# Ledger of designs, part 73: designed miniproteins, single chains

Each design is a single chain, and the fold is of that chain. pLDDT is the mean over its residues in the fold that is shown.

## One batch from the design tools (miniprotein)

Design m2542
Fold by ESMFold2-Fast:
Structure m2542 (fold): chain A 84 residues (1-84)
Amino acid sequence: SAEIEALKAAASSEPKGRQMATFFVGLAALDKELFLAEARKLLLHFGYSEAYLDSLSDAELVRLTIEALDSDEEHRAALERLLL
């Protein structure tokens, strides 16, 4: 969507190690459901099974995504505030 592309563009100004976390903070601020959908895709790409991800609550999926992103304290705090 146009919103996702805009968030990717905004994140691209960050250092490479922070781009993905910045993108996901933007998703969370925009729409929790959009964040969950993109988080699920990311975790599947990292090798988690669909069955395992389906067993998680929204909060557990959020926490797993924060850990997978290797988020700094600023990004972690922002995601927790927006989603938990």
Scores: mean pLDDT 81

Design m2543
Fold by ESMFold2-Fast:
Structure m2543 (fold): chain A 94 residues (1-94)
Amino acid sequence: SKQQLMQLALQLEAGVTLTIVGIVQLNWTPAQVERAVQNIRATADELMTLLPPSLAAQLRGLVDQLADLLRNRDVDGAVQVMEQITAMVQQYMS
């Protein structure tokens, strides 16, 4: 449903935001960042089941980029990719 898609998209955004705060404010270890990345990937996998195959593939690519950026502590890059994910989901819901 559109409601479930919106809920998962907000959950994904919240997970990314928490991970950025963890990196910048809380000085998270690589192990803590990896746990957060795995949680983000799990949410994204659920979101992909609600999307057409082409958009699911696009989201998978963006989430893979996001995971690598977070692992490398590239906060600015992670924000940019998350904005792309948000824009894609918003366009689909229109």
Scores: mean pLDDT 91

Design m2544
Fold by ESMFold2-Fast:
Structure m2544 (fold): chain A 107 residues (1-107)
Amino acid sequence: SANAEKALELLKKALEALKEGNIEEAVEQLKKAAELLRKSKLTPEQAKEILEIAYEIAKIAVERKNKDVLEQVLEVLKAVLESTNDKNMILKAIGEILRVIGDLLDL
């Protein structure tokens, strides 16, 4: 899906913006990615790639205690779950991301 490819590009831009400390840009790119993902039909391979980038974004956001970015990561995860037929793999990956978020926020 062209929307899935564009969403992946936006997630990569969000990751780079976050690494550079540009939180406003990271949040904006994540919002756009989630909107495109909701309009997408994802292959398992596309879903996996998106979740791997979402995981990296979540890790950095937790390390920096940035709740706004984490909130947008959750919206991306919801959009991926809605847009894929491989629910078992996606739910496991989402569960692992949520566990990392929970464990680090409780510190």
Scores: mean pLDDT 80

Design m2545
Fold by ESMFold2-Fast:
Structure m2545 (fold): chain A 113 residues (1-113)
Amino acid sequence: KMVPPDEVLKARLTAIVKATLAYLGKIDESELDEYALKILKAIKKAYEENGESPMDIMRRFVKELLDRAGVPKELQELIIEKIEEIVATAKTVDEVEERVNELMEEMKELYKK
């Protein structure tokens, strides 16, 4: 069953994007909240232990989050592609928050179909 996107999903997606950007050196770790810092630590560990790329690690975290939130598989790929675009182009924390908010509104409209 489709589950509508909520504030918890938004906050966690935002944290994953911020943690990935901090790992890539695009934003400072001081901009990260407690959850984002945990994600950053997990990215560092997965890279060191498995040699997995930061983008592949990010994709896996987003997919796991969307699976737990009950997002349909067909929408998960579209959301992951949008998150990858945000990571590639966002330069500031404010830009990340704005673009994740836009993505959450797009998801809500898809759930109304």
Scores: mean pLDDT 80

Design m2546
Fold by ESMFold2-Fast:
Order: sequence, then structure tokens, then C-alpha cells
Structure m2546 (fold): chain A 76 residues (1-76)
Amino acid sequence: SLEDLIAQIEALLKQAKEAVKKGDKKQAQSLLDQVNALYDKLSALMKKEKVPEEERFAIEGKILDSLKEIQEMLDK
């Protein structure tokens, strides 16, 4: 379940980046909204499963950095 959530988020982030490249801003934003919803679920699950803080912050940081990069691409 944890690995499945991470894989889903990574797949959606790749799709969002491709949507931005195609100029489909609505599709990209929809995909980012889905990532944000799954990120909240992932964060809650990692806390429930007591994932080590260092590993949790590394995973969360990578996702948030990717979200920020794609959002900045959308805002251009």
C-alpha cells in the first residue's frame, strides 16, 4: 500500500509534467490536484506505519519539490 501510493504519485507527477509540455494546463492542474490528495494520504499512512523521520522527510521532500517545479512551469 505505501509503495503503491508512492508509485501512483510518481506516475501522476510524470503525467502532469507531460501535460505541461503539451500545453494542457487544465489536465496538468487536475493531475497536480490528484497528487496533493494522494500526498495527504501518503503522509498520514507514513506516520501511522511509523516510517523513520529521515526516510519520511526524504520521500515528502522529493514529492513537494516536484510539485513546486511543475506548478512553476504552469505559471509561465
Scores: mean pLDDT 84

Design m2547
Fold by ESMFold2-Fast:
Structure m2547 (fold): chain A 80 residues (1-80)
Amino acid sequence: SEVEKELKKLLEETLESIKPQLSEEEYELVKKLFEAVVNGDEEAVEETLAKLKEVLSEDDYEVIKGLVESAKKARETLLK
């Protein structure tokens, strides 16, 4: 759908903007998280967020979590 394409583009742009601040492992986890959000895979979102909570600082984790919650809410609202 149009919403999923726009969401994917927005998240890919966000991932590229933060890439220099992330380790390779952190980058791969955030990438998987964003892919799970775009695909509506709630189980994968929860699992990947749990892994990120262990490797990211609390501040970085809350920022990523906020982005995911906003993106998920937008997807759920527009993709009825």
Scores: mean pLDDT 77

Design m2548
Fold by ESMFold2-Fast:
Structure m2548 (fold): chain A 73 residues (1-73)
Amino acid sequence: SLTLEEKKARAKVALASLGKERGEILKEGLKKGLSQAEIAKRLGVSPATVSRWIAGLIKASGAENREELAELL
């Protein structure tokens, strides 16, 4: 099983792959509990794109769900 520290490290690496600006906006949106639609508006992408990015970050980090992902970031 992954430790909290390992999950945090993986989440940060995966977030960095989106680029600094996109990563910061997505991180802020997740931590504030914003909807996929609101995050998509801030990023200038579709809600489906945000959904795919969040799913990718969950998979890469080993988080169980979106709520745990937000805590890891």
Scores: mean pLDDT 87

Design m2549
Fold by ESMFold2-Fast:
Structure m2549 (fold): chain A 65 residues (1-65)
Amino acid sequence: MLTPEMLERAREAGIKLIEYAKNNLKQGDLESAELNLKGARSIAEVLAEQDPEVAAELLEEVDKL
């Protein structure tokens, strides 16, 4: 069973990847943005089994981009 601290750390990692993707998009680096968004989706998939609400929030932010 994952601790709340481990779940929060995974959430923070997903948010950072989304922020990296936003910066890549602002710079016109579509390839790096796509890789960072794929990373965020992978984190959301892992979190979906343990914390589906946080997973949904990460996927919503990815879909806005």
Scores: mean pLDDT 81

Design m2550
Fold by ESMFold2-Fast:
Structure m2550 (fold): chain A 95 residues (1-95)
Amino acid sequence: SKQEEAREKMNEIIEKVGKEAYELTGDERFLTAAKLTIDTITKMKLDIESAATAAQMMARGARRGMIRLGADEAKAKALEEKAIKEANEILEEAK
């Protein structure tokens, strides 16, 4: 379904955020957070608006976590902004 495809795209954004945050910090907790968020979206079959909110919260959390670990603030901001933009584009397409 269109909503299932949109959920899969949201899960891809979340996985990418977790991987990029891990690559920039070495902190495996970003990978764990991404997996738990994806598991929640998939197992609970969250509606696309809730899935988008989860993706946006993951991106914001990754930015804050990266900055706390001493990562470059501009890179952390770019990661958040890109993920939020992509999540919003998928949400609009799913309507």
Scores: mean pLDDT 88

Design m2551
Fold by ESMFold2-Fast:
Structure m2551 (fold): chain A 95 residues (1-95)
Amino acid sequence: DELRKLALGIKYLAKGGLSDEEAEELARQLLAARENLASLPPDMQTQVELTAETLLKLGEMVEEGAPEEELKKVLEEYEEELRKLRAERAAERAK
């Protein structure tokens, strides 16, 4: 169930650029990263959790037949949060 929802979210995020098999493999990699969060740097832990949460939500919305406008809003919020995390990481490296 969670793997399937993640794969659907990944396919939506890729805008048709991924096969079902490729999306499922990426979903498995993301789940493995979540299980091993403690081995990742704190900034990567936050990014992995944000990504997994967003993809699960998108996948659930796709299964429920949510309007494209709602899916786009979730994706835009995710992209904004990712930009913020990457900017904070770049600023920290510049110190």
Scores: mean pLDDT 78

Design m2552
Fold by ESMFold2-Fast:
Structure m2552 (fold): chain A 80 residues (1-80)
Amino acid sequence: SLKIDLEAIEEGLKVLKERGDDKTIANIKKNLAEAEKLLASPNPKDKQKGLLLLEIVAGLSRMIVAIEKIIKRIEEKKKK
């Protein structure tokens, strides 16, 4: 679902903002702008490419959130 993918991207961006990872934020935003451009194209092949790019960015964002949860869990264990 497009909505679920966009929600995943928003969660990933929140994690990156907390980390101060401005370079990865800029990269995600650039890829989102490219996906939006492709999805706005009247060409069906461009629309398919835009959807695939959005899915890839959403997948990366989900991984960022999952890795952050692991890091926070490790850090909490080390503080004791």
Scores: mean pLDDT 84

Design m2553
Fold by ESMFold2-Fast:
Structure m2553 (fold): chain A 71 residues (1-71)
Amino acid sequence: MEEKKEHINRVVERLAELLHTEGSEKIKEIVEWTKRRIAEMAERYEVEGISEEELFELAYEIAEEVEKQLK
């Protein structure tokens, strides 16, 4: 669990740094994509009542996809 949390935090920090330092259209598109995925995840948590474990797994999947897009 902690390793996945650390990974999510590192991806978020990297994305924030790239948005601040680079501000490219690619980075902006990744940010908008990430916002949409987070909104969908939040809706599933509130409407479907998914578990905290499922919520965390979705957050990790979003982080993995963001990292792929940043490579």
Scores: mean pLDDT 76

Design m2554
Fold by ESMFold2-Fast:
Structure m2554 (fold): chain A 60 residues (1-60)
Amino acid sequence: LSEEEKRGGAAAVAAGGGTADAEGAGRMLQSGSITHDGEKAAEDGGADAGGGRAAAVGGG
């Protein structure tokens, strides 16, 4: 059994499954602050992440 194939399949299932929705529910479960969603949005949100990187590049 090729573990590489299992990893690829698992990743695809996680991405295609309801994992994205489950992550949202997980945030609520943490009983923290939705402020943490800002970091996730920056990681997944290309626009926001891109803006931040652009600022960093400008600093150089």
Scores: mean pLDDT 44

Design m2555
Fold by ESMFold2-Fast:
Structure m2555 (fold): chain A 55 residues (1-55)
Amino acid sequence: GPLDLLSPEQLALLVEAARRVDGASDAEARAGIARSIRNGVPAETLVAVARELLR
């Protein structure tokens, strides 16, 4: 699926960012990440934003 485009480390980072910033559950975070990838957001862009949010 769309999440298979991410390494396990990238997926963990994106889930942690969604949990910390938006209070998302694991399932909500994964659904949001999958939607972003399906909408054509590059994985590198998602990772860069997550790193910025987590500082």
Scores: mean pLDDT 83

Design m2556
Fold by ESMFold2-Fast:
Structure m2556 (fold): chain A 66 residues (1-66)
Amino acid sequence: ANDIAAEAGRKLVQELGIDPQMAVAAANAILNGDREKLDAIVDATPPEKREEARKLMDESLEKVKA
């Protein structure tokens, strides 16, 4: 779980240009299964990268849920 959340946070910053503060919030939301928080972070992502952010967050959430 921690490894999955940390990897997702790094990818959000490095590949999608998401603010580090938001990436930390996303990692915590993934660990807690907080879809509403993840949706808010996706909405704050530029529209062109929103689908990539959604996919990354959903994939990480699925791995934590398992």
Scores: mean pLDDT 77

Design m2557
Fold by ESMFold2-Fast:
Structure m2557 (fold): chain A 99 residues (1-99)
Amino acid sequence: MKKIYKVKVTVKIKVTAKEEKTLKIEGSGLVKAKGDVVLKPNEEATIELEGEAETEAEAFQTIADAHAAVSDAILKLETELGAEAEIVDYKIEVEEVEE
């Protein structure tokens, strides 16, 4: 059976948006976003990114790509939506699975 690493990055952000907005998160490199994020004024929103890697080195690259995607999403919140974002929680989970 083939060994794979499942990478999940979950970021919780608090937004100071004036009204409800939808943030479209684009995947980067080896990671994909779990759909669009709904931002409500002064509430926590969750950004979830996931990817699969076949080696430990590729798992590290997947984490780096997830970080880049989160960074881009936060920048878009500030520049395109005029909202301020505060990171409340940042979790990285890596699970080794045999298929």
Scores: mean pLDDT 75

Design m2558
Fold by ESMFold2-Fast:
Structure m2558 (fold): chain A 86 residues (1-86)
Amino acid sequence: SSFKQKLLDFLKNELGLSDEEIEERIKELEEEEKKIRETTNAPPSSLTPEQIEAGKLAEIALEELKKQKRGEEARKLFEEMAAYFS
């Protein structure tokens, strides 16, 4: 399974997010990224579409883990992200 699929399963099965909640959070992240890009004239991302999607899902998971005070799981996810994007 891809890292993206692992994150999606984690968000749904472990964190209890619906497909609709995940889509809304992705949209919020995309709106934030668009604002940053428009203000900084940032170059296009060198990441693949799968890596971009996985990054968004991981950011959602990290924020949810922080909200639930699951700091050890947040740390492990951060380490897995670092390994995936290395």
Scores: mean pLDDT 77

Design m2559
Fold by ESMFold2-Fast:
Formats: sequence, C-alpha cells, structure tokens
Structure m2559 (fold): chain A 61 residues (1-61)
Amino acid sequence: SANVERAREAAKRARGALAAAVLAGAYISDGWSPEEALEEAIRMGFSREDAEAGVRFALKL
C-alpha cells in the first residue's frame, strides 16, 4: 500500500527503535503480522534489538 511504501522510504533514512516502530506500525496497520513486520525491519537494515523494540512499541500504541 502507499502507506507502507512511505514508511519504507522514511525507514531507509532513519535509525533507532522509534523509526522501527513507525515502520512496524505501518505494516501491522496494512495487515502484516508482528513477526512479518519484525523480519521486514531487519531486512531493511534495522538491528534486531531496534526492530524488536519497535514492534513492541507499535503493538502498545
């Protein structure tokens, strides 16, 4: 979706757990599982620690 594409472009430039949370939130809102969102954040270059923190943050909001 367009929302996911915009989140991907933002994430390519940003770093850290909050950037990963924005990306994960966009994917989950688009119908992805938390596990799929985690794997995609790691594929995009986020550390596992930031990706895991980001997914947890997205699920609380």
Scores: mean pLDDT 77

Design m2560
Fold by ESMFold2-Fast:
Structure m2560 (fold): chain A 99 residues (1-99)
Amino acid sequence: MEKEAEIIRARILLYSGFQALKQAVEERLKDRPELAEEVLKLIDEMITAVKNGDFEKAKEYADKVAELLRSSGDPELERLADIFKEAVDELVKRIEKAK
């Protein structure tokens, strides 16, 4: 597959993952607005880092999001934290390899 197509595909998957995570956070943390706001802010910071090509910063923010979600006490958010962290790591590796 062409390098351009692989980078575009990986970026689309990352952005789709970010949007899905935002929806889950907003729905499941309605009763914890301070935690929801902090997590959503970190997701926006990750999106900005990915757009700027700062994948080390994106991973750092992903780790912080995962830690906050695990501390929420919601089993679905804890499960999503693990899936999300693995997905970000894998897709960042694909983008870097394709450059």
Scores: mean pLDDT 76

Design m2561
Fold by ESMFold2-Fast:
Structure m2561 (fold): chain A 86 residues (1-86)
Amino acid sequence: KEEELSDLDLEVAIAATITGSYRKAAEILGISVGTVKRRIDKLEELGFVKRDPETGKIYLTPEGEKIVRSRPDVQKRVAEKRIAYA
């Protein structure tokens, strides 16, 4: 039951949920849109993110929120990257 999430998986979860856009998340993180999609699919399968079927918007599940909140270092990294691209 140990989480095998990399820092990149968590950065993708945070950036995609904040921006609501795979493209903007990819730009903020400096990775490809394809990488964002693959990581989000993994996180959805693991139960850390969900898609709204009406809007396509991605949000964190309670389990995903718990993991993100346990990693303030990753949250800070995403926030700094987001500010640089705003």
Scores: mean pLDDT 78

Design m2562
Fold by ESMFold2-Fast:
Structure m2562 (fold): chain A 60 residues (1-60)
Amino acid sequence: MLPEGLELVYESGFIKVYKDTVSGQYIVEIFGKYFVLPSITGLPVAVFDTLEEAVEYIRK
């Protein structure tokens, strides 16, 4: 189940893009890694092994 406030906005193969409605930031899942992006057109600022860790990071 997705964390509250997190929306799956794009999915294709091994790539998924999530938008966090709480922080306004994005998480991109590629090959089972979760990249945190402050904006969808920006560079990743952090990478995590779980979706939960990425969400926790962006909400701090």
Scores: mean pLDDT 78

Design m2563
Fold by ESMFold2-Fast:
Structure m2563 (fold): chain A 56 residues (1-56)
Amino acid sequence: SSEVLEFLKSKGFSEEEAKFFIEYFNGDLEKIKALLDAFDNDPKVALAMVKKEAAS
């Protein structure tokens, strides 16, 4: 959703990176927030971890 996209952009994600996160979590903002909180809201670390999990 546009709300999830804007939230991720506010955390330092590019539009392409934010769209990848939205697709991976099926737009579940609560799951996205939980993952970001687990990685101290570091967008680069969070993105790298999700890409590692997706690459199987």
Scores: mean pLDDT 80

Design m2564
Fold by ESMFold2-Fast:
Structure m2564 (fold): chain A 64 residues (1-64)
Amino acid sequence: SQEQQLQQRIKQLTEAANGISDPQARQQALDYIQKAQEYLKQGDLQKAQQYLDQAEDVISDALS
């Protein structure tokens, strides 16, 4: 299901975020992941996806 895919993405992005050496970028990515989890619990899959996309952007920039 889409919910299971989003849960898996949350796990993967959390692991990636924990690999960020910059504390500010790491916290920003984790904050977006936390927001995604909140919306997923509410059944708002669109907003959950949006926040995971924002987390991925932060992670990508920090690890570049």
Scores: mean pLDDT 88

Design m2565
Fold by ESMFold2-Fast:
Structure m2565 (fold): chain A 84 residues (1-84)
Amino acid sequence: MKETLMELLKKAEEGDEVAKEALILAMAVLKTVSKHLKNAELAARIQAAADAAIDAVNAEDFEAARKAIEELAAALEEAEEYEA
């Protein structure tokens, strides 16, 4: 997951609009899926990180986007331990 999101971020940073749209869509899907998590704290962390990533990509702040994706990946790894 993290590797795929980081690859999309790199392509978006290089001006690939399709990669930018794909990254935003992936964040929106992850926000929707997080609503099904039993752990409300992890759900909130995933939603906040996904929102931060979308906002950063739209602002062309790719360093903030990278940080948000790293936070998202960490929250997803924790969610897998509790929900899977």
Scores: mean pLDDT 79

Design m2566
Fold by ESMFold2-Fast:
Structure m2566 (fold): chain A 108 residues (1-108)
Amino acid sequence: SLEEEALRLFEERLAELGLVVTPAEREAVREAIREVIESGATGEAVERALLRIMTAALRTRSAGEALTIANLAVASAAEAAGVDLDYPDPATQERLLAEARARVEAER
């Protein structure tokens, strides 16, 4: 499936950076990839995907690693689907990161 191809591309690229996702992060990435592919990489779906992945990653990782994982996952989804990806600007990504952090803190 496109989701399995995207997940494989994501994991290969992440491994080149010396990173490995946890099972919980992998499930968040899989769900996010599916949403991006099904929507055709719309801005709203990309933002939801980034927020989902950042929320999962921030439980154990730095903000920098969470951003790297999230952006690689949506890029891999768009590439597998053969669609162009408009990355959210830095201000939008900072807002999503703050929202993800708030969600993680609310769980504690």
Scores: mean pLDDT 86

Design m2567
Fold by ESMFold2-Fast:
Structure m2567 (fold): chain A 63 residues (1-63)
Amino acid sequence: LIPVEVTGLSPEQADALGTRLVIEGLAENPRAEGDTLRLDVRDEAAAERARELAKEYGGELHV
């Protein structure tokens, strides 16, 4: 598991993105803190897909 942080989200988008990443099987342990989402992605391929999804939700993923 690779810890990542997504910044620049609205609180609603942080909750929605966290839920989606877990449902898609890409991530575990989502924690939304206002405009920031922290979670663990499964591997590098999951991190790349999570980065694309984060951009769709208006955020930026940091590893």
Scores: mean pLDDT 85

Design m2568
Fold by ESMFold2-Fast:
Structure m2568 (fold): chain A 105 residues (1-105)
Amino acid sequence: SAADQALQELDDLHNKYTTKMKNAKTKEELIKKINEFLDDLEKQQQRLNQIAQTLSPHEQQRLRTHFESTLSMWEIYLWELYKAGLISEEEYNEFMEKLQSIANS
């Protein structure tokens, strides 16, 4: 289904960017990859919202639950990067504001 494809695309984005950030050699590369991920995540959220309008309430809930799970994983990951000193408090706050903006869109 279109829903299953969109969820797979979300999982693929998560895995792709987690790998890219793990392989980042500099703080600048890491920050760039986080920003690229957040931009792609925002686009995927818009796609999921459009697909959700064509789905049953049960399938809409499934999409929301999966997306919320992905957001929660990224909230934890950003916090861990901040605590490890890999990103600054200012950068962490900016990323969290963007992530929350996507969640509420």
Scores: mean pLDDT 85

Design m2569
Fold by ESMFold2-Fast:
Structure m2569 (fold): chain A 69 residues (1-69)
Amino acid sequence: VPADVMARAAGEALERILAVPGVKSAWVEVEGQGDEARVTGIHVEATPDSKEEAERARAEAQRLLDAAA
């Protein structure tokens, strides 16, 4: 998968997660460089009251990244 396609998908995924009111921060873990770069995980920090909604958003984001790969 081209690195630019993965970067765009990761950006869209992060925007969805950050739209959840209780999310404090979110980031993606990437392994490799250039065209070998792969998102290996999505990390989300949320308030306890929003943990379930944040986990749902994270799962949807993971599906988007998997579809882009």
Scores: mean pLDDT 73

Design m2570
Fold by ESMFold2-Fast:
Structure m2570 (fold): chain A 88 residues (1-88)
Amino acid sequence: SLEEAVRLIAEALVRAEKKLAESEGKEVDEEEVYRLATQYYTRLLRELGAEYVVRAAERAVEANRSDPLLREAAQEILEAAREALELL
């Protein structure tokens, strides 16, 4: 379902943002990240579809290939997006 797909992607984004913030000695508002991700990806999946989200995530992995931490974060989001595609 769309709700399950959005939840998977939003949870992956919260984990990615938390890891990135922790690497810089910063805190992240996990609730706010989840809320914004839920709003953004609900709209994106409705308007552009899951294949667009997967392609965008693949581009993010490639764009960040020289930064191991950013690449790992992007890869986690890509894996969630691919799993979300199977739920739609």
Scores: mean pLDDT 83

Design m2571
Fold by ESMFold2-Fast:
Structure m2571 (fold): chain A 99 residues (1-99)
Amino acid sequence: MVKVTVEAPDEVEAGSSVTVTFTASGLPEGKYVLTITVKDLETGEETAVARKVFDAGSGSVTATITNLEAGKTYEVTAKVIDQETGEVLAEDSKTIKVV
């Protein structure tokens, strides 16, 4: 069974760097794209911050996010995408509040 987990802090100080780790496991045979995107929940603006291609089994992607603005809330979404079809096989999301 495909399992995905995104690890990120719940709160971060403005101007600090935030480390986000995405782990995927249980992937069937194939080639996959792991992506991490950050969405500003006030504006709806979405930015891709990491992309990694990997083979079946398990994989991890780490991204460092900068330039987060005080008082905003961001959604970090990690996705496992089949490279051939573009199908999203699994995703996980976490919300980060900037204090």
Scores: mean pLDDT 80

Design m2572
Fold by ESMFold2-Fast:
Structure m2572 (fold): chain A 136 residues (1-136)
Amino acid sequence: SIEDRLRELLERLGQVTDPAEKARIVQEIIDLIAEDPDGAVEALVRFLDSPNLADREYGLVLALILGSLAFNVPAAKTYDIALELGLSLGQALPIAMLVSQLSKYDLDLTPAREVLERAAQRSPTIARLLELIKSK
């Protein structure tokens, strides 16, 4: 399923240290979303509505990475948003570092932006994330 593939890609992203390899994995996530945007919206909503904390954290981490990149959010602001949305220091710092590293890569984030805007209509958590991203 797209949920299983997104989970696998996020797990691989957490295991790699090379910025170019991280960029390739994020591009694979974007390509997967572009192939099935309806499935990606459903997957993201299901992660965040999950009774399992780990699945909710996967959904939030995914949305935060994609949203921060798609809306050109500075790494420091990504870190603050991660903490405000309830992620741990151990989760927030790697995400902020990733956003900083990947901001130098020319990634086509258009599919991610569209999926996040659609998911925000169905998930209060993603709606709050986009509100924080768009705030000054």
Scores: mean pLDDT 88

Design m2573
Fold by ESMFold2-Fast:
Order: C-alpha cells, then sequence, then structure tokens
Structure m2573 (fold): chain A 66 residues (1-66)
C-alpha cells in the first residue's frame, strides 16, 4: 500500500464516520471505537483488514437503526 492510498483511505473513513455521526446514525460508543481504529490504521498499528472489520460493524449498526 502506498502512502497516498493510506491517506485516501483514512480521509474517506473519517469523512464517512463524521457524516454518520452528524446524522445520528451511530452511538457515541461505536463512533469512539471507529475513530480509534482509523487513528490506529493511520499510525500503522492495525491492518486494512482490521479497519474494514470495524467499518463493517459500524455499517451493521447503521442498518439495524434504519
Amino acid sequence: MTEEERKRIVEGARAFLDELAARGAVSPETYERARKAIDDFEAGKITLKELLDVISEVLEEVAARA
């Protein structure tokens, strides 16, 4: 993965999460967990697969609340 690819993923994930939070689509607990996962991915502490697993959990909560 290039630095540019990682930056685009981080920027996209943050924008996506912030939009969901602005709509009230996620709980504060889910928001905090997802923000930590994005920050950890940016820092190289977790893999893209681990980040995507957390995003999938966020999407499951959004779907359950829709």
Scores: mean pLDDT 82

Design m2574
Fold by ESMFold2-Fast:
Structure m2574 (fold): chain A 76 residues (1-76)
Amino acid sequence: MIESLAQFLEAFDALVEEVKELPEIDEAALRARAAALAAQIAPSLRPAVVELLTRFLSSPDPLVALVASYLLEALA
C-alpha cells in the first residue's frame, strides 16, 4: 500500500519510465496498470495525490501528463 507522497512519486516515476520503453502505448494495459496503482493509494492520501496529478496534467513531458490522466480517471 502507498502510504506517503514520496512512495507515490517513486511508483509514478517507475510507471512513466516503463511506458517510455514501450514501442507503442497499449491504452487498455495502461488503464489497468493505472487502476492497480490507484488501488494501492491509502484513502487518506487520495486528496493530495489528486492535487499532484492535476499539476502533472500540465507537465511538458507528454507521457507524465498521459499517465497522470489515467490515474485521475481511476481515482474518480
Scores: mean pLDDT 82

Design m2575
Fold by ESMFold2-Fast:
Structure m2575 (fold): chain A 57 residues (1-57)
Amino acid sequence: AEEIIKKLEKEGYELVKKIETDEGTVFVFKGPDGKYLLVGVKNDGSIETLESEVDIT
């Protein structure tokens, strides 16, 4: 988890929220362009990333 967080922070992503679930933890990052990136770290240590667009504020 720490390695992916450091990599994303270096790429200009800001950690906004941490969501705990039964399957693992989801980290919500906000990119420099205002888009959100979801990083899911499962209890088995596998990592999945999902890019999502935020509705225009």
Scores: mean pLDDT 70

Design m2576
Fold by ESMFold2-Fast:
Structure m2576 (fold): chain A 76 residues (1-76)
Amino acid sequence: SEREKIEKEIETLKDFLEKSKGVIPKEDLEELLVKYVKNFLEENKDLSEELKEEFIKKLLELAEKYNLPKLKKFLE
């Protein structure tokens, strides 16, 4: 389902961020994540508004937790 797709994507991003913290420079990490999220949203334009809002909300929570202001600004 589309919901499972969003949940799996968030879990993948959480795992990546946990493994990358303190290893990848913040600037490179933020650029990579913004590009990745932008591409995901472009490829999944058919997602319902509710699922898009849930995805963005969860991404904003990740951006806050991992101190990713460029990602937060992109999503707002």
Scores: mean pLDDT 80

